# Ledger of designs, part 34: designed miniproteins, single chains

Each design is a single chain, and the fold is of that chain. pLDDT is the mean over its residues in the fold that is shown.

## One batch from the design tools (miniprotein)

Design m1236
Fold by ESMFold2-Fast:
Structure m1236 (fold): chain A 76 residues (1-76)
Amino acid sequence: ALEEVRRTAERVKEAAEKTKNEKVKEVLELLAKALEAFAEGDLETARKYYEKAKEKYEELSEEEQKLLEKELEKAL
């Protein structure tokens, strides 16, 4: 279970590296960090990164939100 979460974090991180949109990249990087912390059992750090990712996601334009969703679909 935790190994699956770690693999998902790696895929999300790879998606962030391939993304050309800087704001979308930032959200993906925060999500990857949240998943990595969760896999390591650091729930407080995972929550903090996830909350920050949500905040940054809400600041994205509609087009950037759709781009992020497509990148996450590829990673999951």
Scores: mean pLDDT 83

Design m1237
Fold by ESMFold2-Fast:
Structure m1237 (fold): chain A 86 residues (1-86)
Amino acid sequence: GLPLAFVDLYLEYLENEIKQGKVFSDEEIEERIKRVREGAHALLDTVAELDGLSPEEVAAMRQELDARIEEGYERLKKLRDEQLKS
């Protein structure tokens, strides 16, 4: 769905930025992840209204989004730490 695609695209964008040599602090990664979560939740709420999703479907999608964001957060931190190694 659109909220998950948004998360995946933005996380991929951040991973590519790190791979290209951009250095993020912990605070910068946390701020980006916070904004991704807020944006994904807002987009899910909009999609739920447009598509008439049940509360159970919304809850399931929210759990999937939060899990994907957490996985992406850990991956970004690991990539950043690896880029800081000589």
Scores: mean pLDDT 84

Design m1238
Fold by ESMFold2-Fast:
Structure m1238 (fold): chain A 68 residues (1-68)
Amino acid sequence: DDEDFNRYSEALARLIRGLMARGVAPHEALVSPGKGDDWKERLENLERAIELLEKGGPPEEVIEVARK
């Protein structure tokens, strides 16, 4: 679904920007998409990662959540 892909892409960009704002280098902030076949599941993982980042979670844990 194009809408789910667009939302996923926006969430990924938001996560990368947030990680960079926390002092993560750009190449380290570039998170590989999770192994899910469903863009919606990948989006949910990115949204959880963004929530953790906004609550002051460690960047390494945020990246792990995003990759699920």
Scores: mean pLDDT 70

Design m1239
Fold by ESMFold2-Fast:
Structure m1239 (fold): chain A 62 residues (1-62)
Amino acid sequence: GMAPLTVAQIQQRLKEAGYLRGAATGSFDADTEAAVRAFQRANGLTVDGVAGPATQAALRGV
């Protein structure tokens, strides 16, 4: 597979998808976890707040 996304890249894609507001800090904070959960719900993924391979694959489609 492709190399994993960094936290900052995950945050940037969540911002592009409209789930995260504010700066891509590169730290996996509570706002980032909430945005991951919201993205997972919207895309029919397991809602665990972890940006695993399935969540990262979906984010790459943004």
Scores: mean pLDDT 78

Design m1240
Fold by ESMFold2-Fast:
Structure m1240 (fold): chain A 84 residues (1-84)
Amino acid sequence: MVEEVRALGERYLAEIDRWIAESKNPEVRAELEREKADLQRTVDELIKAIEAGAPRSEIIRLGLKFIAHVLRAVGLKIEDELLA
């Protein structure tokens, strides 16, 4: 699980980095950078929780937070495309 979470986190962070580099809209770029930072913190917290043997409810909560940050970044990418 830890290795899978780390690999997924790395993939999505790399995708967001690509979207930041390709963005021509300063506002969208700034929001993507903030979502990237939040996603990185959530990935780190999720890994720490799993390694510490945190309650299943806490792991689920952090996993849902991870998904929410990914979905927000995807939404920002769609907005960037519509603004171009």
Scores: mean pLDDT 84

Design m1241
Fold by ESMFold2-Fast:
Structure m1241 (fold): chain A 94 residues (1-94)
Amino acid sequence: KEEEFAKTAKVVLDVFTGDGDRALRLAEILKEKGGHVVATDIDLEKEGWLERFRERAKERGLEDIVTAVQFDALTGEGRDEALKLKREAEKKLS
């Protein structure tokens, strides 16, 4: 059971997700494979972005497959949280 998930599970860290469209497309592909997407961008904390992203994920049935977190790749702020979410997703899929 868990061995089957380990064969198909993929965890992707999507850096610079922008509008989140690529992250949602990746989540649709990885849902078939039993994987997870962690989407990151420096502007995710702007009012309404996370709420709109969650609604878009929910409308596509991807709410359990994709997680969004703020990460500034230039300063490293949010890096530890993004990596923690990636590790937690990998642990749940193993």
Scores: mean pLDDT 67

Design m1242
Fold by ESMFold2-Fast:
Structure m1242 (fold): chain A 85 residues (1-85)
Amino acid sequence: ATLDKSEYTVEPGKKITISGSGFYPNAEITVEFLDDKKNVLLRETTKADENGKFSLEVTVPESATDGTIQVYSGGELAATATYTI
């Protein structure tokens, strides 16, 4: 499983699309935004399609700093990316 981007440039309060592929068909996907201290700022869930792809629009937290995006599937860490403001 992978994210379509390994690095994101984001702006607090703006919407961004997180997408990825290689997940199990119709799997539940959990996306977390973490700050530079690994605090979870945002947790959103979506569902992969029948081809194991997902696309999720999220609003970047106002408190976001440079950090990581972590993607879970089936309760396991499946993919990661970094983000910068």
Scores: mean pLDDT 83

Design m1243
Fold by ESMFold2-Fast:
Structure m1243 (fold): chain A 100 residues (1-100)
Amino acid sequence: SEEVRELLERARELIEEAEKEKDLEKRLELLAEALELLEEALRLAETREELEEILELAERALELAMKVLKEAEDHELILRAIGLALRAIGLIFEVELRLK
């Protein structure tokens, strides 16, 4: 629980930084780090409250990745945004299965 809380706090900070970041490449780097923390948090999560926070942050990460996909003109950034969006979707699906 304490370890999960620290992972979620760090992921939230990275997502908030990504929301303010205008450089699409830096935004994707922040999102990639946040998703790694959320994936670890999901592995360790034991409570509904922890799962609900992972879901919230994963949905926010997906929204940001999709915004990069809409704005990006570089094919490499587009592919990276697609990859992160798919990771976020996978995380959302896993959390929803555990919230039954």
Scores: mean pLDDT 90

Design m1244
Fold by ESMFold2-Fast:
Structure m1244 (fold): chain A 59 residues (1-59)
Amino acid sequence: SETAALLAAMEAIERALKEGKSEQEAIEIATDVLMERFGLSRERAREIAEEALKMLKKM
């Protein structure tokens, strides 16, 4: 589901940022996670990863 992919992206981004990665690196890591776990295209995975970062920044 899109909700599961969004939550997975948020977890991946939060972990990457806690490890000292940049926002761009966190998006790339989350994009790869979504492609591997959910079989998403790079374009769709990146869109979800960017949305996840925006949501985290508003929390």
Scores: mean pLDDT 86

Design m1245
Fold by ESMFold2-Fast:
Structure m1245 (fold): chain A 84 residues (1-84)
Amino acid sequence: SVSEEVKKLVEEAKKKFDESIKYLEEGNIEKSREYYEEGHKLIVEAVKLAYENKDEETLKEIEEEYEKIGKEIVKKMEEYEKKL
C-alpha cells in the first residue's frame, strides 16, 4: 500500500538522520550534512506520496517524527556550541 511505502521512506530517513547525528558527535560536519540532506530528501518524498494518497493520519505521523528528529539535532548542536 502507499501508506506502507511512505512508512518505509520514513524508516530510511530515520536511519540517515541517525548517521548524521553520529558524524556530528565525531566532529565530521561534512558527512553529517550529507546524511542529513539524504534523510531530508526521503522525508520530502514520503510527504508527497502521503499527500497524493490523501492520508492525513500518516502526514501527521511524519510531522511528529520529523519534529522529534529536529529537536534531537538542535540539542546536539547546542551541546557542541557549549564545548567550544
Scores: mean pLDDT 77

Design m1246
Fold by ESMFold2-Fast:
Structure m1246 (fold): chain A 87 residues (1-87)
Amino acid sequence: AEELLKKAEELLKEAEKLLEEMKKEEDPEKVLKLAEEARKLLEEAKRLALEAMKISEGEKLLRAIGLVLRAIGLEFELDLLVKEKLA
């Protein structure tokens, strides 16, 4: 459980850095490449957090739930940012 949680947290942090880079990028092709990479990181983070939820209890279960919710929130932000940058 702990290893899955740590890996999910690392992937979410990497995805957040890509979203911040996207905010500064003006080239549509580069924005799309960053978005594709961020989506892959968020999907893997969500998968790991969901697996952690299945095998966790107590405080670790709450942490896993929090990571799933954070991944979903970042996926929503990513979709909005892509729409904004490509409009």
Scores: mean pLDDT 85

Design m1247
Fold by ESMFold2-Fast:
Order: structure tokens, then C-alpha cells, then sequence
Structure m1247 (fold): chain A 71 residues (1-71)
């Protein structure tokens, strides 16, 4: 029960981080929508990895969300 709850919290936090990243990229005109689709997540990940000011924690969160959406 406790480990399952911690995993659910981590997934929720990863999705929040991904949603924030998608919104910031939309504001910059790099994305057309904030929908958590595999295509948008892949585009977001590529832009985030190219930006040296992006936190590695956000990059890892987007990678985990992308892996879940690909399933």
C-alpha cells in the first residue's frame, strides 16, 4: 500500500512537470497544443534536452510520462 501510494504521487508529480513544460513550450510557439500525446511529449523532450537551462529533473519526468503514454 505505501509503495503504491508513493508511485502514484511520483506519477502525479511527473505529469504536473510535463504539463508545465508543454505550456511553456506552447507560450514560446514551439508546440501547437498542450495535449499529452506521444507526439507532443517527444517534441517537448527534444526541445528541453536542447536547452541547457532546463533542469534534468524535468527532462526525466517528461521521459517517464512519454514512456507511460507509449504503452
Amino acid sequence: MKEELEEEIERAMDRIAAAVALRELLKKGLLESTEMTVENLRKALAYLEADPNTSPLIIEAVRRVLKEEEE
Scores: mean pLDDT 79

Design m1248
Fold by ESMFold2-Fast:
Structure m1248 (fold): chain A 106 residues (1-106)
Amino acid sequence: MELLGSTATATKTITLPKDTPPGEVEVQATFTLEIDVGGEKRKVRVRVGLTAVNLKTGEIAASPVQEKEVEGEKATVTFTGTIRLKVDSQEEAEVVVTAGAVAWVE
């Protein structure tokens, strides 16, 4: 299948324990994307962003966008991103991390 532009998403829920100190928490997520360009060796650019939402506060944070270039008929690309999210509650908090990826042919 020719890759003319595609999107992918993955979601992970992380529970922060009760009595997590107020301040900034780092959440790390790894996303692996398989790219198939349909039998031709092509140059593909992949961009990934991560967002985190604290379901107790509604606070949203995002990682810097990462880009990688891959060349081949099939390629596997792994992205690891870190998001810093403010936690102001001494209660148990649920953080939803969403990875979004876009890929296109150069």
Scores: mean pLDDT 70

Design m1249
Fold by ESMFold2-Fast:
Structure m1249 (fold): chain A 90 residues (1-90)
Amino acid sequence: SAAALEAFAAKYADVDVDKLTPDELAEIILEAAKIMFEVAKEAGDAEALEMAARAAEEGARIAEKLGASEELVKELRELAEEARKAAEEL
């Protein structure tokens, strides 16, 4: 639900992003992308699924550039592919 995205934003509103490790930042990005994917999938919204896919793909790029673990980068890329496939099947 949209409430899940609002709760996520509130949870991290006071977090100083510059003080996060690459892995901590990648985990937050992954959490956000998963919430976006679930909300879009529940709504049956192809455009929202494409947005979730783009967020996960850009998140993977940022995580990789910052030196986050290969596991977190892989999870973000897999989520992006899953969201794209879900959008195409609608």
Scores: mean pLDDT 82

Design m1250
Fold by ESMFold2-Fast:
Structure m1250 (fold): chain A 62 residues (1-62)
Amino acid sequence: MEGERVKEAQELLRLLGFDVEVDGVLDERTRAAILAFQRLAGLPEDGVPDDATLAALRRVRP
C-alpha cells in the first residue's frame, strides 16, 4: 500500500534527522526530505520512496 511505503520512508528520514511527520502522506515536506536524501545518496531525484530509496535509507540506519 502506498501509505505504508511513505510511512516507512518518513520513519527512516526522521531517524536520520529530517523534519518530517510520520503520517503516510507524501506532502511537500516529505518529498523535499526524500529529494535531499536521494541527492546525498547519489540516487535519481524523483521525490518518491521507491525500492532503491528505501534500501538506501535502511542501509544508513544506526
Scores: mean pLDDT 79

Design m1251
Fold by ESMFold2-Fast:
Order: C-alpha cells, then sequence, then structure tokens
Structure m1251 (fold): chain A 61 residues (1-61)
C-alpha cells in the first residue's frame, strides 16, 4: 500500500508539472476513496492530499 501511495504522489507531482489540474484532482479523489475503503491510513491520505493542494496553490501565487 505504501508503494501505491508513492506512485500516486509521483503521478500527482508529474501532473502538477504538466499543468494537468484535472489529473491532480482525480488522484486526490482516488486517495479519498482508498482511505474510506480502509485500504490506506486516513491520516496518511490526508497528509498526501494536503501536500498536493499546497503545491498546486503555490503555483497560482
Amino acid sequence: MEEELKRLLREAMQAIANGDEEKVKSIVERLKKLAKEGKIDPKTANAFINSIKKVLEARKK
């Protein structure tokens, strides 16, 4: 599961670099679903989601 989190983070960072905000949102939603299904720790999922959102917001400002 940690390997899947690492892959999702890498994909999110690449999507941000490519300006693909739709892909970033898709990854965030996938993380939320995995946490709700109990497949990943909700605390870890929220940390990843917050990191992705902060990087995305930094690009706007």
Scores: mean pLDDT 76

Design m1252
Fold by ESMFold2-Fast:
Structure m1252 (fold): chain A 91 residues (1-91)
Amino acid sequence: DELEKEIEEVLKEYLAGRRAQELKKNKKEPPELTSEEDAEKALEELEEEVKKLSKEEKLKILEEYLKLAEKSKDKERAEKLKKLIEYLKKK
């Protein structure tokens, strides 16, 4: 289902952003991805992390992302996130 793929993509995006913010918060710079191999490994790690998430955990992350999108006035992202949250709840 297309919506399941969108949920996974959005979760990967949010988790990547969270990792970057946590590294800044801890006075560590995120590792520079200088090669396609490094980028591929980072994506594989995110995919595994997303797949390990329960439905409830996915919903919590999507709701957190929605709050951030609303705070930043990103209306398109907020609407997309609301749609994905409702879809996941319906299951």
Scores: mean pLDDT 71

Design m1253
Fold by ESMFold2-Fast:
Structure m1253 (fold): chain A 69 residues (1-69)
Amino acid sequence: AKAEEEAKLKKLAELLDEVLELLEENSENREESSKIFTELLRELAKENPEPNLEAMEEALEKFKEKLKE
């Protein structure tokens, strides 16, 4: 259980670091990028009261797509 939880926390931290890096790279559109990310988090929370790592990865992928537009 402990090792499994540590692995999940590590993956979550990596996903969060990637999101923060994308926000820094889009400093010119920081306000817009922040709004997009917030909307994705709200959608994730609405669909999944207990969000899992797979759902978080999907949200990150959608965030990357919107930042490229």
Scores: mean pLDDT 67

Design m1254
Fold by ESMFold2-Fast:
Structure m1254 (fold): chain A 81 residues (1-81)
Amino acid sequence: MIPQAAVDRAREIVDYLETEYKDKIAGISGIRREGDAAVFTVSFKPGTDIEAVMEDLKKKFPEAEFEKVGPNTVRVTVPRE
């Protein structure tokens, strides 16, 4: 099946992050394809309220999974659809 839809959705999330949180982002990894899912990590600058960012992202992109994998790092998993 086509992993492109998941990659395109992940790019939409990256674009949202770069638009709304550009001044709070330290770096965003390249988007990786894992089966039918797209996965990337975003690192925020120290002092960013990661819990508030994750709540916003979960509200706007409920189909994606957001996991805090470090004190300033969130892993984003976009399943196929």
Scores: mean pLDDT 79

Design m1255
Fold by ESMFold2-Fast:
Structure m1255 (fold): chain A 89 residues (1-89)
Amino acid sequence: MAEEAKELARKAAEAVKEGKWEEAEKLDKEAVELLKKLLETDPAAAYEALAEAYRLAAEVARYLGADPEDIARLEAAAEELRRRAEALR
């Protein structure tokens, strides 16, 4: 489950970089459904997968030339989610 969610997040990030917005949206929706299931069964794994998704979102935002403030917010969210996953162990 966690690896599937992380893989979907990676594929969504690649799709955005390639300008395939419809594909990215579909992959994000699938990742969200897997993450909801993970939150009920393994919250630590869910927060790890969410942290990776936000880290990838920050990389995509940087690739697309987004504002530094937006990139910083995504990176901060990823770090907080990673710390939450660690706290659950």
Scores: mean pLDDT 78

Design m1256
Fold by ESMFold2-Fast:
Structure m1256 (fold): chain A 65 residues (1-65)
Amino acid sequence: SAKEKLEEGKKLLEEGKYMEAAAKFAEAVELDPNYAEAYKGLGEALEKLGLHKSAEAWYKKAEEL
């Protein structure tokens, strides 16, 4: 489920595995395109990877939901 992918992403963020975390949050978004928490998680993971402009786009998407 989308929630399971979100939780997997959160665990990977805690472990510093930012690219793997981003992949799990992206899977959560694919399963539930209205899942604001998953867009925030994706933004945070991308920000940790130095992809600040991409992160801003996903944060904005979360706010619009």
Scores: mean pLDDT 86

Design m1257
Fold by ESMFold2-Fast:
Structure m1257 (fold): chain A 85 residues (1-85)
Amino acid sequence: MEEAAKEAEEAAELAEEAAEAAKEAKTVPEAIGAALRAIGSALTAELAAKRAPGNKEAEEAAKRAEEAAKEGIEAAKEALKTAKG
């Protein structure tokens, strides 16, 4: 399951980068786009971890990607609140 573990790790890195992009976004569409990228990468990491059951590295990568997706979503929510208030 080496490919699945690698895919999960790469997806976690992409999710983390997308979450940071969402936090640094200057517009609502930019923040939403970055949050959606983080969510997509987190889903990729989760699916990769499910293909490698018991692989701790893949499971940890999926958890990191999930946390990154949550951060991206919160950044997009903050951008929406700022645009309306």
Scores: mean pLDDT 83

Design m1258
Fold by ESMFold2-Fast:
Structure m1258 (fold): chain A 99 residues (1-99)
Amino acid sequence: EAYTLLSLGVYYLEKGDYDKAIEYFEKALEIDPSNALAWLYLGQAYLKKGDYEKAVEYYEKAIRFNPKNATAWRNLAEAYEKLGETEKAQKYRDLADKA
């Protein structure tokens, strides 16, 4: 069930329908709020929409549930770079190398 919602979210994310992607990822998280991958994809959808502050929040949740996911650390760094926080971006890129 949660996997089907996650897969639908990824489908819409790949098609550029970020609002539908967000809807399906949020539904997946209602079923399993500890799903680090769903938090990661939700962050990616907000990054694509230009909502960098929300992207940061959701990438931080992805890292909380799976700190070994180097992709989440790199994506967090990119979101901070988009916010103009270059020092934080570099810090999280360095953390990605350790993940």
Scores: mean pLDDT 87

Design m1259
Fold by ESMFold2-Fast:
Structure m1259 (fold): chain A 98 residues (1-98)
Amino acid sequence: MLKELEELLEKAKEAILEGRFDEAEEYIKKAQEIADKIAEAPEEEQLQARLALGRVQLELLEELLKRTPDPEERAYLEQRKAALEAEIARLEEELAAL
């Protein structure tokens, strides 16, 4: 499962860099489904998987923000970015406590 997750996240990063955002979102969605299924894995591995996923989601949001001219849509993406940054910080703290 971890190798499949890593492969999907690498494909998502490549899609983001190439401006293929719909494909990036699909890869992120599949990676999220795998992260949810590893609930029985060691806590450290679960936290690492969620951190890796969160960081790729952050990269996608940052690229979408650069391309989004609509103020309402930008406000929504900025709110999602702030929430994701807070979640990443919490996951990093939880991993450091292990």
Scores: mean pLDDT 82

Design m1260
Fold by ESMFold2-Fast:
Structure m1260 (fold): chain A 71 residues (1-71)
Amino acid sequence: MSERELEAEVLASLGDMYRALGKLFASQGNLELAVESYEKAVELYRKAAELGHPEAEELAKEAEEEKEKLE
């Protein structure tokens, strides 16, 4: 695994963490924190996609859709 591939995986994993936090905050009724968490997830997935992560574009789209449902 190259450093680029490792960075992409780390960014995607951080995106997954923020996406999970977004779901948790949404379930608790903390919509502001939920939206913020999804926004961070989207940003991290987009960076992972730029580094060549094969799933990151779809993950960013999913996180954006989850955020839109709260707006």
Scores: mean pLDDT 85

Design m1261
Fold by ESMFold2-Fast:
Structure m1261 (fold): chain A 68 residues (1-68)
Amino acid sequence: SKEELLKELKELTDLVIKHYVEQNPELSEEEIEKARKQAYELVEASVKYNIEGAKELKEELKKKLEEL
């Protein structure tokens, strides 16, 4: 479902952000939350308007996390 795909994309996005924060410890909590909000808005828009692109993004994020 679109709801499940959105949940999975947000979870993968959170893992990518977590890694980015670990590599950039100088980032403030406000900057981190702003980045998360912007990323969430992008994944929500992809699921709403471009479901095939959202599925491709999920596979790309999974591969990126496996390469870390």
Scores: mean pLDDT 83

Design m1262
Fold by ESMFold2-Fast:
Structure m1262 (fold): chain A 84 residues (1-84)
Amino acid sequence: AKTLTATATVEAPEQRLGLLATVTLNDGTTLLGSGTAHNTGARPVTLTAAPIQVAASQTVTSASATVSGEDGTQRSVAATVTYT
């Protein structure tokens, strides 16, 4: 199995503590896993999800992320994925 780390980058102007990101990884239409990341720091914000173990035969074809602010707003953000 491979260990996979997903990183979500947030390009928001708001300065909020407790920013939470949920990242999902897919192989086509198959969900491989999801993770959450939390940042209490100031901008710029890069949120890294917990490592996800992926079988050697699986390929990540898409990664998506949503970020929640302290006021309950949610939005989609770019996510990048690295194999380790």
Scores: mean pLDDT 60

Design m1263
Fold by ESMFold2-Fast:
Structure m1263 (fold): chain A 66 residues (1-66)
Amino acid sequence: SAEDIKALADAFREAMARSPEEGRRVAQEKADELAKKGTPDEAELYRGVKAQMERAADEIAARLAA
């Protein structure tokens, strides 16, 4: 649902404020949990959201290291 996506986004944002590594972990754990509970279409959506969040976390980590 939109509420689940918002909750995932909020949790990711809070974790990213701690570190990009925590952000990546939250994206993996929570998106996988939501994908398990959803329809195949919702699982596909959460896979895409997870990949996007992981890329964002990796990009921030790389910029902090540079």
Scores: mean pLDDT 82

Design m1264
Fold by ESMFold2-Fast:
Structure m1264 (fold): chain A 85 residues (1-85)
Amino acid sequence: MAEEAVKIGEKAAKRAREAAQNLLKTDPSEEGQKLADELMKAAEEVEKTIKKTRESGDKYVDETLEAAGRAVQKALEAEAYIKKL
């Protein structure tokens, strides 16, 4: 359970970081930079909850899954933003 949450979180954080990098390459404007910063913040939040889950076990599984869900949602929004440019 904790192990599965960590794997989901790692994939979510990676996707958010990749989306941020792609966004900055496509739209280096203030708007693009702001959206990329939000994605990086979401990735960092997931990484923080993964660390807690690894150290404290199942207690932080729900927090990690919620953070992962937010990061994936932000990545999808950024991907949609890039497609409309």
Scores: mean pLDDT 83

Design m1265
Fold by ESMFold2-Fast:
Structure m1265 (fold): chain A 109 residues (1-109)
Amino acid sequence: DLEKKIKTLEKLIEELKDTDPEAAAQLQYALGELYYKQGKYEKAIEYYEKAIEIMKDSPSLASVYTNLGKAYEKQGKYEKALEYYRKAVEIDPKNEEAKKNLAEVEKKL
């Protein structure tokens, strides 16, 4: 039940945000992925951006930037998608998904 998972994550994020902000950031990333699955790309972007504010230079940032790029691409915002795929490749040059998506979105511009 996707809606129940979302509500559970939202409650847990509120409980953890002051005591364990890193755990809250990981849950915000997971919540963004669930909104992306629902086709709610604007909400997915919101939660990915909240996760980035805490994660800083974490290796997890490459995955978050890749998913931000994918969400912007779903909205037809190819320039924004390009920006975030480039950031993902800069953090992790071996991220094959980000590299592939970068090359594909460049063809659409």
Scores: mean pLDDT 84

Design m1266
Fold by ESMFold2-Fast:
Structure m1266 (fold): chain A 103 residues (1-103)
Amino acid sequence: SKEEADKLIKELEENASKAGREMTRLARQAGALPVAHDIAVEIGRLGAEFDRKAKSYIEEIKKNKDNVEKAKELYQKGIDYMQEAVDRARKLLEEARKLAEEA
């Protein structure tokens, strides 16, 4: 239903906002480390891609409000992508911390 699709959009927007803040925090933490500037830049680039892809998933659900099954599929793909993006950024921060410890 349209109501169900609207709920999925709201939940995805809330998750995008939360994950986007986490991406910004991770980039800032990497940028504060010595000799980790390239990794901080990479996390920043992932954050920019995240913003574009999250918006794309949300807009695609908005176009498919009459198709609940498609909306649910897009919602799940969006959530999975957001989790993978944050996990990748966290792994990059761990790499940055190792480089800082070795410096």
Scores: mean pLDDT 86

Design m1267
Fold by ESMFold2-Fast:
Structure m1267 (fold): chain A 82 residues (1-82)
Amino acid sequence: MTAEEYLEEGKKALEEGNYEKAIEYFEKALALDPENVEAWRLLGIAYAKLGKKEKAIEYFEKALALDPDDEVSRAELDKIKE
C-alpha cells in the first residue's frame, strides 16, 4: 500500500469510530512519508478522539512545524488548549 492508501483507510476507520485502527493506518502512512502534514494532523485528531490530549497536542504541533499555515491543526490545538 502507498502512504495515500494508508491515509484513506485511516480516514475510513476514523469515520467509523475505530480510533485505534485509524492510528495504526496513519502511523503506517508516516512510516512511508514522515513529512506528510495531513497524516500528522489526522493522527492528532484520532488521539484527541481517544481522550489522549497530550499526544494529540504533540501531533498537531508536529503538523504545524511542517506547515505553519495548516489551519485545521491550529484550530484543533486551540480547542484542546481551552
Scores: mean pLDDT 85

Design m1268
Fold by ESMFold2-Fast:
Structure m1268 (fold): chain A 60 residues (1-60)
Amino acid sequence: SRELNEKLGKIVVKNLEYLVKNGSVSGGRITVIDRLIDGLSEVDPELAEKLRKEVDKILS
């Protein structure tokens, strides 16, 4: 459901922020996140785009 996908997106963002603050983000982790966003785009492209932008901001 969209509501569940929105909650999952928030969890991904919070966990990524935590990992970036601790210097623990690896290329493999980024690849997994990319795959998850690609999968989400098949179901909810608008939410996937919002999540992509949020992830890119955290990684910048």
Scores: mean pLDDT 75

Design m1269
Fold by ESMFold2-Fast:
Structure m1269 (fold): chain A 58 residues (1-58)
Amino acid sequence: SYLELGKAFYEAGAYANAIAALELVPEPDSEAYALLGEAYRKLGKYEEAEKYYRLAEE
């Protein structure tokens, strides 16, 4: 699934690729949103990271 692909890219340090895969998750849950937040944080995109962390909490 795109979630597993996104996790694999994140673990490999390919954060931009992780984001691209996670954006293709058809029904993103809190795990997908949290991982998007973590990937954006790793790229130094803290405003985007905060947005996705908030979505993960909803």
Scores: mean pLDDT 84

Design m1270
Fold by ESMFold2-Fast:
Structure m1270 (fold): chain A 66 residues (1-66)
Amino acid sequence: MSEEEAKTTLESLKKSIEEGDVAAARAGAHELRRALEEGTLPEEFVEEAKELIKEAEKLSKEQGQG
């Protein structure tokens, strides 16, 4: 994953979380998680990606309960 691609994905996921778009947030989180598993995400974005993945998962769980 390129630095530009990673930045765009992080920004899109952040926006989806802010808008409460669970489907878009889940898609972005899945893409970042795959990049982390394959070691293709630039090191600078690893911590931000982990935090955003957690936020997306929290959003999904809260939505499922009410």
Scores: mean pLDDT 78

